# Designed miniproteins, single chains, continued (3): the designs that were tried, part 48

Each design is a single chain, and the fold is of that chain. pLDDT is the mean over its residues in the fold that is shown.

## One batch from the design tools (miniprotein)

Design m9650
Fold by ESMFold2-Fast:
Structure m9650 (fold): chain A 68 residues (1-68)
Amino acid sequence: MSDEELLEEAARLYAELTGKSVEEARRSLEQLMRDYGVSPRELLEALRRARDGEEADRLLLELAIRHA
């Protein structure tokens, strides 16, 4: 998959887990990429492990800390 395809899949999954719109989810993930240098692949892999929105947010925070 391309980085664009990975980011789109990650945004859809994050939206489903949190109840956010895909647009809001994508914006949040793009911000993590900008601020911390997280890759679309890492975002997707973390979100695929999440059971719910709370775990998704925790895993994304852990990923951001790893890159900080």
Scores: mean pLDDT 85

Design m9651
Fold by ESMFold2-Fast:
Structure m9651 (fold): chain A 81 residues (1-81)
Amino acid sequence: SGEERVLALLEEIIAREKDPAARARIEALAQEIRGLLAQLNDPSASDEEKRALSRRITALLSEVMRAAGLSLEEFFALALA
Protein backbone atom coordinates (compact mmCIF):
# COMPACT_ATOMS: atom_id res chain seq x y z
CA SER A 1 0.00 0.00 0.00
CA GLY A 2 0.98 3.66 -0.15
CA GLU A 3 1.30 3.71 3.63
CA GLU A 4 3.71 0.74 3.59
CA ARG A 5 5.79 2.48 0.90
CA VAL A 6 5.99 5.69 3.00
CA LEU A 7 7.14 3.70 6.06
CA ALA A 8 9.74 1.81 3.97
CA LEU A 9 11.01 5.14 2.56
CA LEU A 10 11.36 6.59 6.08
CA GLU A 11 13.30 3.49 7.23
CA GLU A 12 15.64 3.84 4.21
CA ILE A 13 16.23 7.56 4.95
CA ILE A 14 16.98 6.75 8.63
CA ALA A 15 19.35 3.91 7.61
CA ARG A 16 21.27 6.23 5.22
CA GLU A 17 21.58 9.14 7.69
CA LYS A 18 25.11 9.34 9.15
CA ASP A 19 24.61 12.43 11.37
CA PRO A 20 23.26 11.21 14.77
CA ALA A 21 21.41 14.50 15.46
CA ALA A 22 19.70 14.49 12.04
CA ARG A 23 18.86 10.77 12.45
CA ALA A 24 17.21 11.39 15.85
CA ARG A 25 15.12 14.23 14.32
CA ILE A 26 14.06 12.05 11.36
CA GLU A 27 13.16 9.19 13.77
CA ALA A 28 10.94 11.58 15.79
CA LEU A 29 9.24 12.83 12.58
CA ALA A 30 8.81 9.21 11.40
CA GLN A 31 7.06 8.32 14.69
CA GLU A 32 4.59 11.21 14.17
CA ILE A 33 4.01 10.13 10.53
CA ARG A 34 3.36 6.52 11.69
CA GLY A 35 0.70 7.81 14.12
CA LEU A 36 -1.00 9.84 11.37
CA LEU A 37 -0.92 6.85 8.98
CA ALA A 38 -2.65 4.74 11.68
CA GLN A 39 -5.38 7.43 11.82
CA LEU A 40 -5.76 7.21 8.00
CA ASN A 41 -6.48 3.46 8.43
CA ASP A 42 -9.22 4.15 11.04
CA PRO A 43 -12.52 3.01 9.44
CA SER A 44 -14.37 5.86 11.25
CA ALA A 45 -12.27 8.56 9.51
CA SER A 46 -14.23 10.69 6.99
CA ASP A 47 -12.91 11.64 3.53
CA GLU A 48 -12.37 15.21 4.80
CA GLU A 49 -10.41 13.94 7.83
CA LYS A 50 -8.31 11.71 5.54
CA ARG A 51 -7.50 14.71 3.29
CA ALA A 52 -6.43 16.75 6.34
CA LEU A 53 -4.26 13.84 7.60
CA SER A 54 -2.67 13.50 4.12
CA ARG A 55 -1.78 17.23 4.12
CA ARG A 56 -0.18 16.90 7.59
CA ILE A 57 1.80 13.82 6.47
CA THR A 58 3.01 15.75 3.37
CA ALA A 59 4.18 18.64 5.59
CA LEU A 60 6.06 16.21 7.89
CA LEU A 61 7.68 14.50 4.87
CA SER A 62 8.96 17.96 3.82
CA GLU A 63 10.52 18.28 7.31
CA VAL A 64 12.12 14.83 6.87
CA MET A 65 13.60 15.98 3.54
CA ARG A 66 15.01 19.13 5.20
CA ALA A 67 16.46 17.16 8.14
CA ALA A 68 18.05 14.61 5.74
CA GLY A 69 19.35 17.35 3.40
CA LEU A 70 17.48 15.76 0.47
CA SER A 71 16.29 17.63 -2.62
CA LEU A 72 12.90 16.72 -4.11
CA GLU A 73 14.75 14.86 -6.92
CA GLU A 74 16.86 12.84 -4.43
CA PHE A 75 13.74 12.06 -2.36
CA PHE A 76 11.91 10.70 -5.45
CA ALA A 77 15.01 8.67 -6.43
CA LEU A 78 14.98 7.01 -2.98
CA ALA A 79 11.19 6.45 -3.17
CA LEU A 80 11.65 4.63 -6.52
CA ALA A 81 14.55 2.43 -5.31
Scores: mean pLDDT 83

Design m9652
Fold by ESMFold2-Fast:
Structure m9652 (fold): chain A 72 residues (1-72)
Amino acid sequence: SAAVQQAIQQNQQTMQHGDQIRQDSLAQRQRELSSLSPQDREGNLHFFAQLADLTLARHRQALDRQIQRLIS
């Protein structure tokens, strides 16, 4: 249906926006950690990136569940 197609398009656009926010957040985090040693900075950035990826994955799963409800 047209409603399902529209929901899929909105989902894709929302995920693209989320990816950009993730990139901006990582860049800001790198600047905030400039006073730390390179090793400590790397560990902190790695952990932050994992959290950001998990957050995006959860948002993606939530949107996919909404679409599945419309198809079912």
Scores: mean pLDDT 76

Design m9653
Fold by ESMFold2-Fast:
Structure m9653 (fold): chain A 95 residues (1-95)
Amino acid sequence: EELKRLLKKAIENLEKALEYAQQGDIDTAIRYVEEAIKYLEKALEMATDPEVKKLLEQAIRYARLALYYLRQGKVDQAIENLKKAIELVKEALKL
């Protein structure tokens, strides 16, 4: 299933971003968040279930906030937003 494949790729990239952010490798974390957002945007375009769309829109917002905070050097705030994005994508994957 293409949609579930995209969601799994988004989770993988968000989890890598979280790992690198926690290690202080901010540039690598930023690249993984950017890739995750691309997968989430493509998944949103393919999604037909309104509940999945809502979860993905929220996940994209949290991922973008994480990206903003990483660029500001606010790593703790970025980590919190990454965790929220991951949880929302995992909820979408269960549907």
Scores: mean pLDDT 91

Design m9654
Fold by ESMFold2-Fast:
Structure m9654 (fold): chain A 56 residues (1-56)
Amino acid sequence: MADLSAILETARRLGIDPMTAVRAALLIVNKGWSAREVAEKYGISVSTARAIRRAL
């Protein structure tokens, strides 16, 4: 299940916008986007996108 609290905590620890983290998580869950595709779209690192995916 998607854990919104874990996603928001990950955003806070990595210094990214919480809304960007939520949007990234939704693209991964609903559209099957890879961490790389999400990182490219939002201008964040692939490691950050992978951390968001792990929080799901």
Scores: mean pLDDT 79

Design m9655
Fold by ESMFold2-Fast:
Structure m9655 (fold): chain A 68 residues (1-68)
Amino acid sequence: MLTDEEIEAAVHFLAGAVHLVLARKGKATIEDLERAIEHFRRAIELDPTNQAARDGLAEAEKLLEEAK
């Protein structure tokens, strides 16, 4: 059974992933990229073993840098 922390980590990871998918399609605003970064950071804080969240964070940060 998942703990509350594991569920919260999964929710933040999924939220970040959705914003990142929209960003890849050129449909995300700077605010959407900032939200993706926040969600991935929170997911990593709750579950440091989530490599997909770290990869997503790196991609979102790169896209945000390119957008500014």
Scores: mean pLDDT 80

Design m9656
Fold by ESMFold2-Fast:
Structure m9656 (fold): chain A 72 residues (1-72)
Amino acid sequence: MVEEIKRIAEEALKAIENEDFDKFESLGQKLMDLYLKANLMNDPEAVEAAKKAMDEISKKIREYAKKKGLLP
């Protein structure tokens, strides 16, 4: 699960850079599903991996939105 979360996060970051928002939305949904599954399975390593991935994606999205003038 941790490796799958890391892979999805890496692909999501690349999707943002490539402005492939359909792919980003799909990957974001998969990441959320894995985060929920990790919580249900009481897998703390996977939960922390998903939190870190979401934080990096959030940071990347904010940087992208600022660059495009969508955020102040």
Scores: mean pLDDT 80

Design m9657
Fold by ESMFold2-Fast:
Structure m9657 (fold): chain A 79 residues (1-79)
Amino acid sequence: ALSYDQVLEAAKKALEKSTLSQQSKDLALGLIQLALAVYKVSGGSNEEAILEAIRILVGFGGEEVAQIFQEEVEEIRKR
């Protein structure tokens, strides 16, 4: 299972590779950080945290940014 810090790293990498404005990247990353913090204190699973990060990324950059995020998650899962 990925740590919350690794989910955040994957999200940051996906946003960095996206064509979104810097303002949109910063806002999306901030919302993902908040969502991860809520899941951490509420006892939510890492898989639920990943799904919420996907939802946020789809809202900002569409399916393409979410796909890059999922690829970054799979790279981290391989070690």
Scores: mean pLDDT 81

Design m9658
Fold by ESMFold2-Fast:
Structure m9658 (fold): chain A 56 residues (1-56)
Amino acid sequence: MIKELKELAEMARRFSDENPLNLSEEEMRRLTRLFGSGGGAVGRLNGLKEKLKELE
């Protein structure tokens, strides 16, 4: 889990440069599949997406 969370955090930073978190719904599915964390990972990504949308 810790290792997977670290990977997730790095992905979020990378995606921030291209704004894929705002537009990439399929990206969320891929991340959920890769880390297999289900709602936990998706929930965090949704939170980031909402926050980015509000900021923008």
Scores: mean pLDDT 55

Design m9659
Fold by ESMFold2-Fast:
Structure m9659 (fold): chain A 73 residues (1-73)
Amino acid sequence: ALTPEQALNSIVAFLAAYFGVSQSEIDVNKPLNEYPFIDSLSIVAILRFLQKEFDLPPSIDMTHTIHQLASLV
């Protein structure tokens, strides 16, 4: 199983690659809906991907931070 730190780094790397942004533009303490490059449609796609790849619960939503999501792995 991944450690919370490994999960956090993997989620950050995934989001940076998915949106074509630098990892430095990702603030792990910011809710997903507060990122300027993430629209409402992209949030649904990201949440579905994270549920599948990291076995996260279906109760996760756009108000969760990456730090909170990593703690659930």
Scores: mean pLDDT 77

Design m9660
Fold by ESMFold2-Fast:
Structure m9660 (fold): chain A 87 residues (1-87)
Amino acid sequence: SAAEEEFARLVAEADAAIAALAADPSEANLAALVEALERLVAHPLGRERLRQSILGALEQALELAKKLGASEELLARLERLIEAVRA
């Protein structure tokens, strides 16, 4: 279905963002990962199938953001997204 194809693309985008962040742990790559995870969480299949994996990735991203001294805006985005996924 179109929803399955879109979900597969969002998963691939999130995986690519994780790989980019692992190669270069910058605030820009961290922000790109947050955007990819926000899109994945907004997709019905993302929450249904990957809630725990998304939560784990977000918690690791938040710890990295704190270590990097990332912007208050990015930290707030991560915290809000974690709460949305937990709900």
Scores: mean pLDDT 88

Design m9661
Fold by ESMFold2-Fast:
Structure m9661 (fold): chain A 66 residues (1-66)
Amino acid sequence: MAAAGAILWRLAQGQTDFSALVAALRAAGVDPEPLRAALERLKNNPYSGIPASVLDRGQAVVDALE
């Protein structure tokens, strides 16, 4: 299973950890591609209960990883 799912899950449950999350992802060398795909899926699945602000932070993580 791709790490992107776990990353977005952390953002959904603990968005307050954004800075530490971005730093850890950079150190781990995580690819932004699967994270972008996971973000699109979450935007189309309201059952995820992820507000727009959290999705916006997810996009910032993808940007930081690029």
Scores: mean pLDDT 64

Design m9662
Fold by ESMFold2-Fast:
Structure m9662 (fold): chain A 57 residues (1-57)
Amino acid sequence: SLLDNLSPTQKAVLQAEAHKLFGLPLSTSAEEVAAVFEENGYLSSVKSLREAAAQEL
């Protein structure tokens, strides 16, 4: 999956973005976050968010 190799901190950043964009709880699983992004056409954006999350560490 798009989140398979992310650190816990990087996953938390993506969960925060899902909370902002879709109103998902911050505790939402990484797999559910990825599925919601894919379903809403954010597949390419997930890669950008992954890269941005990596740069914050």
Scores: mean pLDDT 65

Design m9663
Fold by ESMFold2-Fast:
Structure m9663 (fold): chain A 80 residues (1-80)
Amino acid sequence: AEALRRVAEGALELAEEGRVGLAVSFARMAGAVAVLAHEHEGDLEAAAAVRRETDRFVAALEAGDLAAARREGERLAAAT
């Protein structure tokens, strides 16, 4: 939970600096690692939630909608 919160905050900071591609790559990599960790633990529901919220967060970042990105980042942090 805390690790994904820090990732969401870092990705938002990168996007606010105009580094959207790096923000998206950072969010996707961290989300993939979290999904793999939950799948390894057998928590398929948590893995699915992290995957969905990572996709929503990335979509908001790519759209340049920082308000939506902040909301989806909080949902991503809460998914674990």
Scores: mean pLDDT 84

Design m9664
Fold by ESMFold2-Fast:
Structure m9664 (fold): chain A 59 residues (1-59)
Amino acid sequence: SKIEELQKKLREKIFEVSRATMDYVLNLVQGKLTEEDIRRLQELTEEENKLFEQLKAAR
């Protein structure tokens, strides 16, 4: 179903966000944080939010 597909996509996106968050935190602590790290995390979290809203609307 559409709900099952959206749940799978959301789980996959959560893993991507988790990895990007780890990179962000490690680079922040080391004073190596870049604009690219911030942008990547922002883009991934925006996509996660879109999937969450789609899942909310599909219920």
Scores: mean pLDDT 84

Design m9665
Fold by ESMFold2-Fast:
Structure m9665 (fold): chain A 84 residues (1-84)
Amino acid sequence: MEEAIKLLEEAIKLAREGNLLEAARKTVRALKMLGFSGGVAFAAMQTILNSPSGEEAAKFIEKVLELIRKGDLEAAKQYILDNF
């Protein structure tokens, strides 16, 4: 849990720096560590890589992290899929 949260926090910073590829990679790793399926991880990656800006990508990752911090993994999964 703590390592996955750290990866998502790092992904948010990378997204704001415009490094969407590394933000996507860290997000995928974090989601897989939390037991999300490859399909959910792929959907999150696509949303990040296709974001119109680093700020929009960061906002997406922040919402996912917020839901994970609340322990609501089902809401996090649904949010990812709804944005795909």
Scores: mean pLDDT 88

Design m9666
Fold by ESMFold2-Fast:
Structure m9666 (fold): chain A 87 residues (1-87)
Amino acid sequence: SHMEKEIEARGLELFQRAKALVEENGLPDSTKSLVESFLVPLREGQRLLEQGRASGDQALIERGQALIDEALQFQKDTLEVGNWLSE
């Protein structure tokens, strides 16, 4: 669906932005686990979605979507505590 495609595209965009910021500024050891807790599930979710679509495995697609949703929820919760994302 359009919504699923939008979530996947947004997740990839967020991952690319986070990667660029880490590559430019470096990642402090004190925040490393938080970034890895967000980025690792997001990447795994996207990989499972792609594999599920290629093989027609609905269980992999559903698991991939769940991981992406959890990663995005973690980001929303983090933004409520801090203000690292602003326009």
Scores: mean pLDDT 69

Design m9667
Fold by ESMFold2-Fast:
Structure m9667 (fold): chain A 65 residues (1-65)
Amino acid sequence: MSEEEKRWARGAAIAGKALRGGSLSDPESLARAVRTAAQLLVLSGGLSEERARELATEAFRELPD
């Protein structure tokens, strides 16, 4: 994963967390935020669903709650 993709995915993760709320420690809230971030990457960046999910998941691994 490139540094640019990582930064972009992090932005989508921050937005997904903000739009859906909740704690990253709660599996349901985390899953919802990851799904939202992946949707943002697909709609804004034209990424495949698989790629968007991978990037969103990786970004949330590094994101503080």
Scores: mean pLDDT 73

Design m9668
Fold by ESMFold2-Fast:
Formats: structure tokens, C-alpha cells, sequence
Structure m9668 (fold): chain A 115 residues (1-115)
């Protein structure tokens, strides 16, 4: 069910370092914007890959660094990267549509504004 997928995504994102306040809305966005279970796992994998390391600076002492680096994570969600490393990895997860990426970006920006 969608509720089970949302719980799975939330637990996975939290286990990979994202705060619950960020992970839960992102899990909901992914579930609601996935056409099927296959696309859900592609988007969840893309989110895990693209948001890797963001947890290190989602804290009050690092707000300036988080704001500066956030755009790089947003580009990774869209697949808009100049990094040649992506060309060498087979099975790169499906890129997210711009509208979905903007929703995820807004969640992170709202969390940073609350810190």
C-alpha cells in the first residue's frame, strides 16, 4: 500500500541520516509522485544518492554551509551534474522531474529556516 511505501521511505531516509522532519515529507512526496512501485524505488534510491552528506550540515551551527551546498544536492536530484563519475556507473537511478525536485528542495529550505 502507499502507507507501507511511505513508512519504508521514511525509515530508509532517517537510517541514512536525514532528520525525521525532513525525511517524512520527502517520503510522502516520493510516494505521491511515483506512478508505480518500480518508480518509487528509483526515486527513493535517487534521493538517498543525491542527499548523501546533507545530514552533516542540517544543524544550527552549519546553516550558511547548508544553504551554499543545497543547490548541489538539488542538481543531483535532477541529474544535472558535470561529474563524469555518473557516466561510468550503470543503473544510475531515474532522475526526478523538476516539480518533484522543487517540492523536496522546499522541505529542506523550510527545515533550515526553522533551525
Amino acid sequence: SKEELKKEAKVTLVTNGLPKEVAEPIAEIIVENSKDKEEFYEYLTRALWALQGLDEYLKPSEIRKAKRLLQGHVHALMGDEESTVLIFYKNVPKVMPEKLVEKIKKVIEEYLAKL
Scores: mean pLDDT 76

Design m9669
Fold by ESMFold2-Fast:
Structure m9669 (fold): chain A 85 residues (1-85)
Amino acid sequence: SEEKDKKALDTLIAEMKRAGYDVKVEETDGVITLTVTDEGKTYVKKAKSYKEAILILLEIESERVFEAMNRAIDKLIEEQKRRKE
């Protein structure tokens, strides 16, 4: 249901904010505008349903986690190169 989807969206937004994301949501004429900022990167996406908004937020979170993991791996590789006698 739309009500259930909205509650799920509100819960996800609260969880993302606790995880350190800046999340702004605006709803106008049935269009949901999502603005997500993490580590200086800003994403602006539009959804036509709460379910679509949830999927967009999950995709953004997935991208940010993947980029953070890649940076951590690159740092480990560089440290290994510097410590190799």
Scores: mean pLDDT 85

Design m9670
Fold by ESMFold2-Fast:
Structure m9670 (fold): chain A 70 residues (1-70)
Amino acid sequence: DELKKYQELLQKARDLADKESAAAFAALNAREAALIAQGSTPQDLMDIGVEVLNLAVTTFMDAKDKLLKS
């Protein structure tokens, strides 16, 4: 039914976002780990946290937009 199709489209948007951002998230995670190992400041960790959040939101919104327009 139509509800199932809507749920399917949302899942496809999430899957696409995950695939497209996987390398970028891996790079941010590696940078966070390196900063922790080097004795990072709280500000450095907050800055990475903001980048991760922004990447997640932007990537999901872009993937959703692409699927809704196709």
Scores: mean pLDDT 71

Design m9671
Fold by ESMFold2-Fast:
Structure m9671 (fold): chain A 79 residues (1-79)
Amino acid sequence: MLEIPEDYSPAQIKVFIESTVAMALLLLSNGTPESKERAKELLEQARELFEKYKDKLSPEQAAEVQALIKEGEEALKEA
């Protein structure tokens, strides 16, 4: 599991999780079974990070991150 430094601002936490989802989506675009499996692992890590750090985010930031994770999870199902 990825760990976010204690001194990260809510905005930095948001960007870190969003970057993890973006990497997963990029891997899904490669279309290989290996890239799909890695994308799945990254999306699971993004979900775990969100659950751990969601209380440090504003409601708006939390909603945006959750929506992006759901989009990634849906893309994984369609891949």
Scores: mean pLDDT 81

Design m9672
Fold by ESMFold2-Fast:
Structure m9672 (fold): chain A 104 residues (1-104)
Amino acid sequence: MEEELKFLRDLIEKNMEKKVVPLSELTPEQLKELADRADEIGKKFEKEGNYEEAADSWLLAAQYYLKAGDKERARQSFRKAADMYEKAGNTEKAEEARKLAEEV
């Protein structure tokens, strides 16, 4: 799971670098695949009680779903991230994620 989270972070950094494929060049299908992986990682962290990592994973899933045009799954993922941040005691990030869910 830590290895899967590292994989997601590496993918984001590579996609955000000027010399690699930017997120705008990823298809909606590829973005949903990344979002689905982040969602699965979030579920695993939640099951283990690692709420901060679970929240970070669902926040990432929400961003990818939103970029893919899947507003409903993005909203659901932002709400899950907010719930996990709240359980982790990170009220500031929980409020931000709740606001993002409402704005989708």
Scores: mean pLDDT 77

Design m9673
Fold by ESMFold2-Fast:
Structure m9673 (fold): chain A 61 residues (1-61)
Amino acid sequence: SMAKVPLRELAEASGVSVGTARRVARELAAQGVVEIDEETNSVGFADSAAAKAALEALRAA
């Protein structure tokens, strides 16, 4: 399992805005791929495959 990653770091790594990263993270959370921590604006991944899928979705956005 991956640690929680701030949305800012995911946005920066993927080359998208924080708003886009938040929207994509919400879509993936609805699918059960990731978990959103609203208190810290961070994303948790169930496993490395989920983290890879999330990064690919963000880069495609």
Scores: mean pLDDT 77

Design m9674
Fold by ESMFold2-Fast:
Structure m9674 (fold): chain A 115 residues (1-115)
Amino acid sequence: MEEKLKELEEKIRKSIDELVEMIRNGAPLEEIEKKILESVRELLTFLGFPESDIEAILEALRNKDIEKALELVEEAAKRLGLPEELLNLLKEFILTAKKLLELAEELEKIEKELK
């Protein structure tokens, strides 16, 4: 358990650092969204989510339905018997990624208004 928790934390930190660097370098919103989806897929696969659950979660994220994505994650995690600590980290990553995407959108808007 503890080793899996540490590995998940390291994967999440790396994904967040990569997203922050992309935003800092002015990466297109489409590339940031793609990176978020790829990172979520990697984390779900690492945690042993079935492909059907992964596809449903990614579809909700593509549709920007974060509440539905979190609901699907929680339901699948409960069926898998995923420890609450791992589930909470995954949910926090999804929420953090949403906040980073919103920050990138706001920065692009500000930059356009200053031209």
Scores: mean pLDDT 84

Design m9675
Fold by ESMFold2-Fast:
Structure m9675 (fold): chain A 100 residues (1-100)
Amino acid sequence: MLERLRETAEEGLRGAEETIRLAEEVKKEAERLGDEEAVKHAELGIEDARRARELLERALRLAEEGGSVEEVRRLVREGILELASATVHVMGAIVHIRSL
């Protein structure tokens, strides 16, 4: 169980870092196009993805320290939800740019 949570946290952390990079690129494109609404969506995506990264890094540290499986699970769950929210915001920015 703990090993699966660790693997999920590691995969989620990679996803969060990838989402931050994508959101930053989308923000630059939105700024180039003068799309203020898309910039706001991209900024929310960056914020949520950074939150996901922090939660998943905390989950990995707690797992290594032999902490509570339940608390590791909670942090992983919260991190994945923040990553999902980040993805929705980044997609919102992309859709807004394409609707111009």
Scores: mean pLDDT 88

Design m9676
Fold by ESMFold2-Fast:
Structure m9676 (fold): chain A 58 residues (1-58)
Amino acid sequence: SAIDSLGGLERSAAYRLARGYLALGLTGEQIRDLLLKEGFGETFARAAGEIADGLLAN
């Protein structure tokens, strides 16, 4: 999982960003794409998207 590839601080940041964008109605795929366009690394962007999709499934 991309989440498991992150350090603790980066993982916390990915969770905060995922929750923020989910509150705006974005999907995990949209969050990943947005973060990539904003210059975030691939692993971080994938992790945020995975977190968002997991939260939406519940």
Scores: mean pLDDT 85

Design m9677
Fold by ESMFold2-Fast:
Structure m9677 (fold): chain A 69 residues (1-69)
Amino acid sequence: ATDEQVEAAARAVCELFGCTDPAALRMAVRDLKPVVDKLLAGKSPEEIAKEFGISVEVVRAAEAGIAAL
């Protein structure tokens, strides 16, 4: 994944939770990079959510963020 794609995913997830803190965005970029890599590899949101122990809604928000680029 490109840095731009990971940042777009992180911003979408932060917007889902109402987070405007730059520190929260940096943490989301770090944590979502492997999620974005799996989304671009064609894994389903449900499989990614199970693999990383996160909600499917978070993975879908990340996917929508990338699609909006």
Scores: mean pLDDT 81

Design m9678
Fold by ESMFold2-Fast:
Structure m9678 (fold): chain A 63 residues (1-63)
Amino acid sequence: TELLERKVELEVGIRLREKYGTSITAEQMKAAMDAAREALSAGLSPEEAIEVGLKRAEELHEK
């Protein structure tokens, strides 16, 4: 469980760095990773959880 959560968090972090570079804040990054973990806990697949995290970061960064 923890290993899968960490893998999803890392994937979210990688994709966010690729999209936003250094313009994304640590707080936005943490919110995205937290959202992805919550999605996994709710029974979503790793890919679905990553997408939830990315959407959360987009909402916070592009608002």
Scores: mean pLDDT 81

Design m9679
Fold by ESMFold2-Fast:
Structure m9679 (fold): chain A 75 residues (1-75)
Amino acid sequence: MVDEAMRAIDRGDLDRAVDIAQQLVNQGRYQDAIRITQRVLRRDPNNRRALGILGGSYNRLGRYDIAQQYFDRRR
C-alpha cells in the first residue's frame, strides 16, 4: 500500500495517494499515513485532505502540538 501510494504521487495522482493514506489511518498505520501525506504536501502544500489526515494521524499518536499545526494550515 505505501509503495502504491508513492507511485501514485510520482505520476501526479494525489487523490489516490490521499485515499490510501486514509485507509492506512483506518488500519491504525499512522506512521505510514504520515509518510504518504508528507510527500503529498511536498507536491501540493495546501492539500486540505492531506493536512487533515496528517493532523489526525499525529493526534492519534498523542502529538497534539504537531496535529494542531497541520489543522491550522488547513484554513
Scores: mean pLDDT 86

Design m9680
Fold by ESMFold2-Fast:
Structure m9680 (fold): chain A 63 residues (1-63)
Amino acid sequence: SDELRKKAIELIESTEAPVAPEAVEMLKRGASGSAVGALLVLNGDEALARKLSELAREYKAKL
């Protein structure tokens, strides 16, 4: 949903992680939460990937 995607972008932008700009760009292009989560894990940010998954669960929606 658009609201979940907006919240996911806000979450990632707040972290100042080196991978954050690429993850945000993927979300803006309509990438799935699984694709963005994979990018975060591959770049060593498993904690941010987990937070993204938790956000999707809270909204009961898929990215």
Scores: mean pLDDT 79

Design m9681
Fold by ESMFold2-Fast:
Structure m9681 (fold): chain A 93 residues (1-93)
Amino acid sequence: MKPKLTGPTSVAAGEDVTLRAEGLPEGADAYEFELRSPENPEEVLARQVVPAEDPTATLRGVTPAMTGLYRVRALKDGEVVAESEDLPLTVTA
């Protein structure tokens, strides 16, 4: 099953954002949350690995620099086995 990332697509600067992952493939043990540049999707700006049993990433006090393409990747023994669709997030100043 392809993992799914859920969260808001628009938020004001200074707000907290919680992103949630679901749909872990068989044998996967973790999720990797990834932020990529909206100007260049090959540019990775941030990554965070969380265990499968706590599939959330919280962005506290978001800034316009956190605007971009978010996705979640399923990991098995540190290797990517599946990727979600992109979730675009816009942070307004």
Scores: mean pLDDT 83

Design m9682
Fold by ESMFold2-Fast:
Structure m9682 (fold): chain A 94 residues (1-94)
Amino acid sequence: SLAEKVAQLQELQEQIENTEDKKKRAELLKKAVLLVIEGLLLLAEKNPEEIDLEEVKEFLKKEAEEILKKMLEEGLISEKEAEEFKKEVEKILE
């Protein structure tokens, strides 16, 4: 449910803020991105007349790319890990 995903996202945000380990922080950030994607897709599916699903998918792909770029700049993930996660996001948005 959307409410459960919002609660999980809040818990992940708290864990991210309190995590100094780069690998763990990267894993938590990737989980947060996936939860946001799943939550917004559920919201769009429930409200198809008010929310354009294709616009939401395009927005989510762009936001995921920006987050991955920031994670690469901060040294949280490798270029290979970023490419693999990008492919995972693209598969979910198909």
Scores: mean pLDDT 79

Design m9683
Fold by ESMFold2-Fast:
Structure m9683 (fold): chain A 91 residues (1-91)
Amino acid sequence: SSQVIVDAFRKGVQMSREEALEAIERFRELTNDEDLAEEIREVLETSSDHHRRTLRGTVSAVLTALEMGLISREQAREVLRQVLDSIREHE
């Protein structure tokens, strides 16, 4: 289970822009959080390459955990809010 999440993060880091946008849309559908999905898209477009890779990895890992039932929708939102806040502090 832990290995699957780590692999999902690594896959996310390597995502194209288009794949990342599809993952964010999937996150919106699963969580019904349009505001958070929009914030993720904005940070993905405006942050440094390093932070963009981390954000893509996190979205992929969170989606995989949600789809596997390992975390709740609320936990998924909390993880992504924490990552967005961390990126904003360092940009």
Scores: mean pLDDT 86

Design m9684
Fold by ESMFold2-Fast:
Structure m9684 (fold): chain A 110 residues (1-110)
Amino acid sequence: MEEIKNLEQELLNENLTEGQLYKAAEQFFKLFDIKIEPLTFFVAAKYVKDKGVNNTTAEDLRNGNVQLGNGPAKLLVEAAKKVNEEVDLNSLSDLEFNKKVLLALLKLKS
């Protein structure tokens, strides 16, 4: 539980760098035993952002150039939909979108 709170605090830091975000993602994936590399996850997140969350399915993420496993693909789409309920994804930078997606995943897993 303390590790979850520490990750949430880190992701809420307005000065979080891309390198720190990648390390936070590695810690998150390790904590929840999600077998994925942060770079692969964020490439898939960019695909969701660019195509639009309502136009992206877990199948697109499994069968396309990003090739996520079924579990990670479903989690990413669900987290991106949660972010889209609160803010227009097109208004966010890639860094801000990735931060909000990880925060949404943390809430979905906690």
Scores: mean pLDDT 77

Design m9685
Fold by ESMFold2-Fast:
Structure m9685 (fold): chain A 69 residues (1-69)
Amino acid sequence: MNLLEINYSVAGTDHSGTVIAESVEEGLKKIGELAGDEVEVVREIPSLRIYDVKIGGKPGVVTVFPAPS
């Protein structure tokens, strides 16, 4: 199975990171665990693999790429 490289950033902060997951849902859950806050999906653009999110009520962005192999 192809793994996904999921990158996140929180607007107006230096808080960013990357997780490896088998699905977008798993990656969002891992991001929430790492941030210690709930990740809420506000808007999905699946064709661009971009997700507008809120992390602890702050706006953020998640991008999804195939993991390099």
Scores: mean pLDDT 75

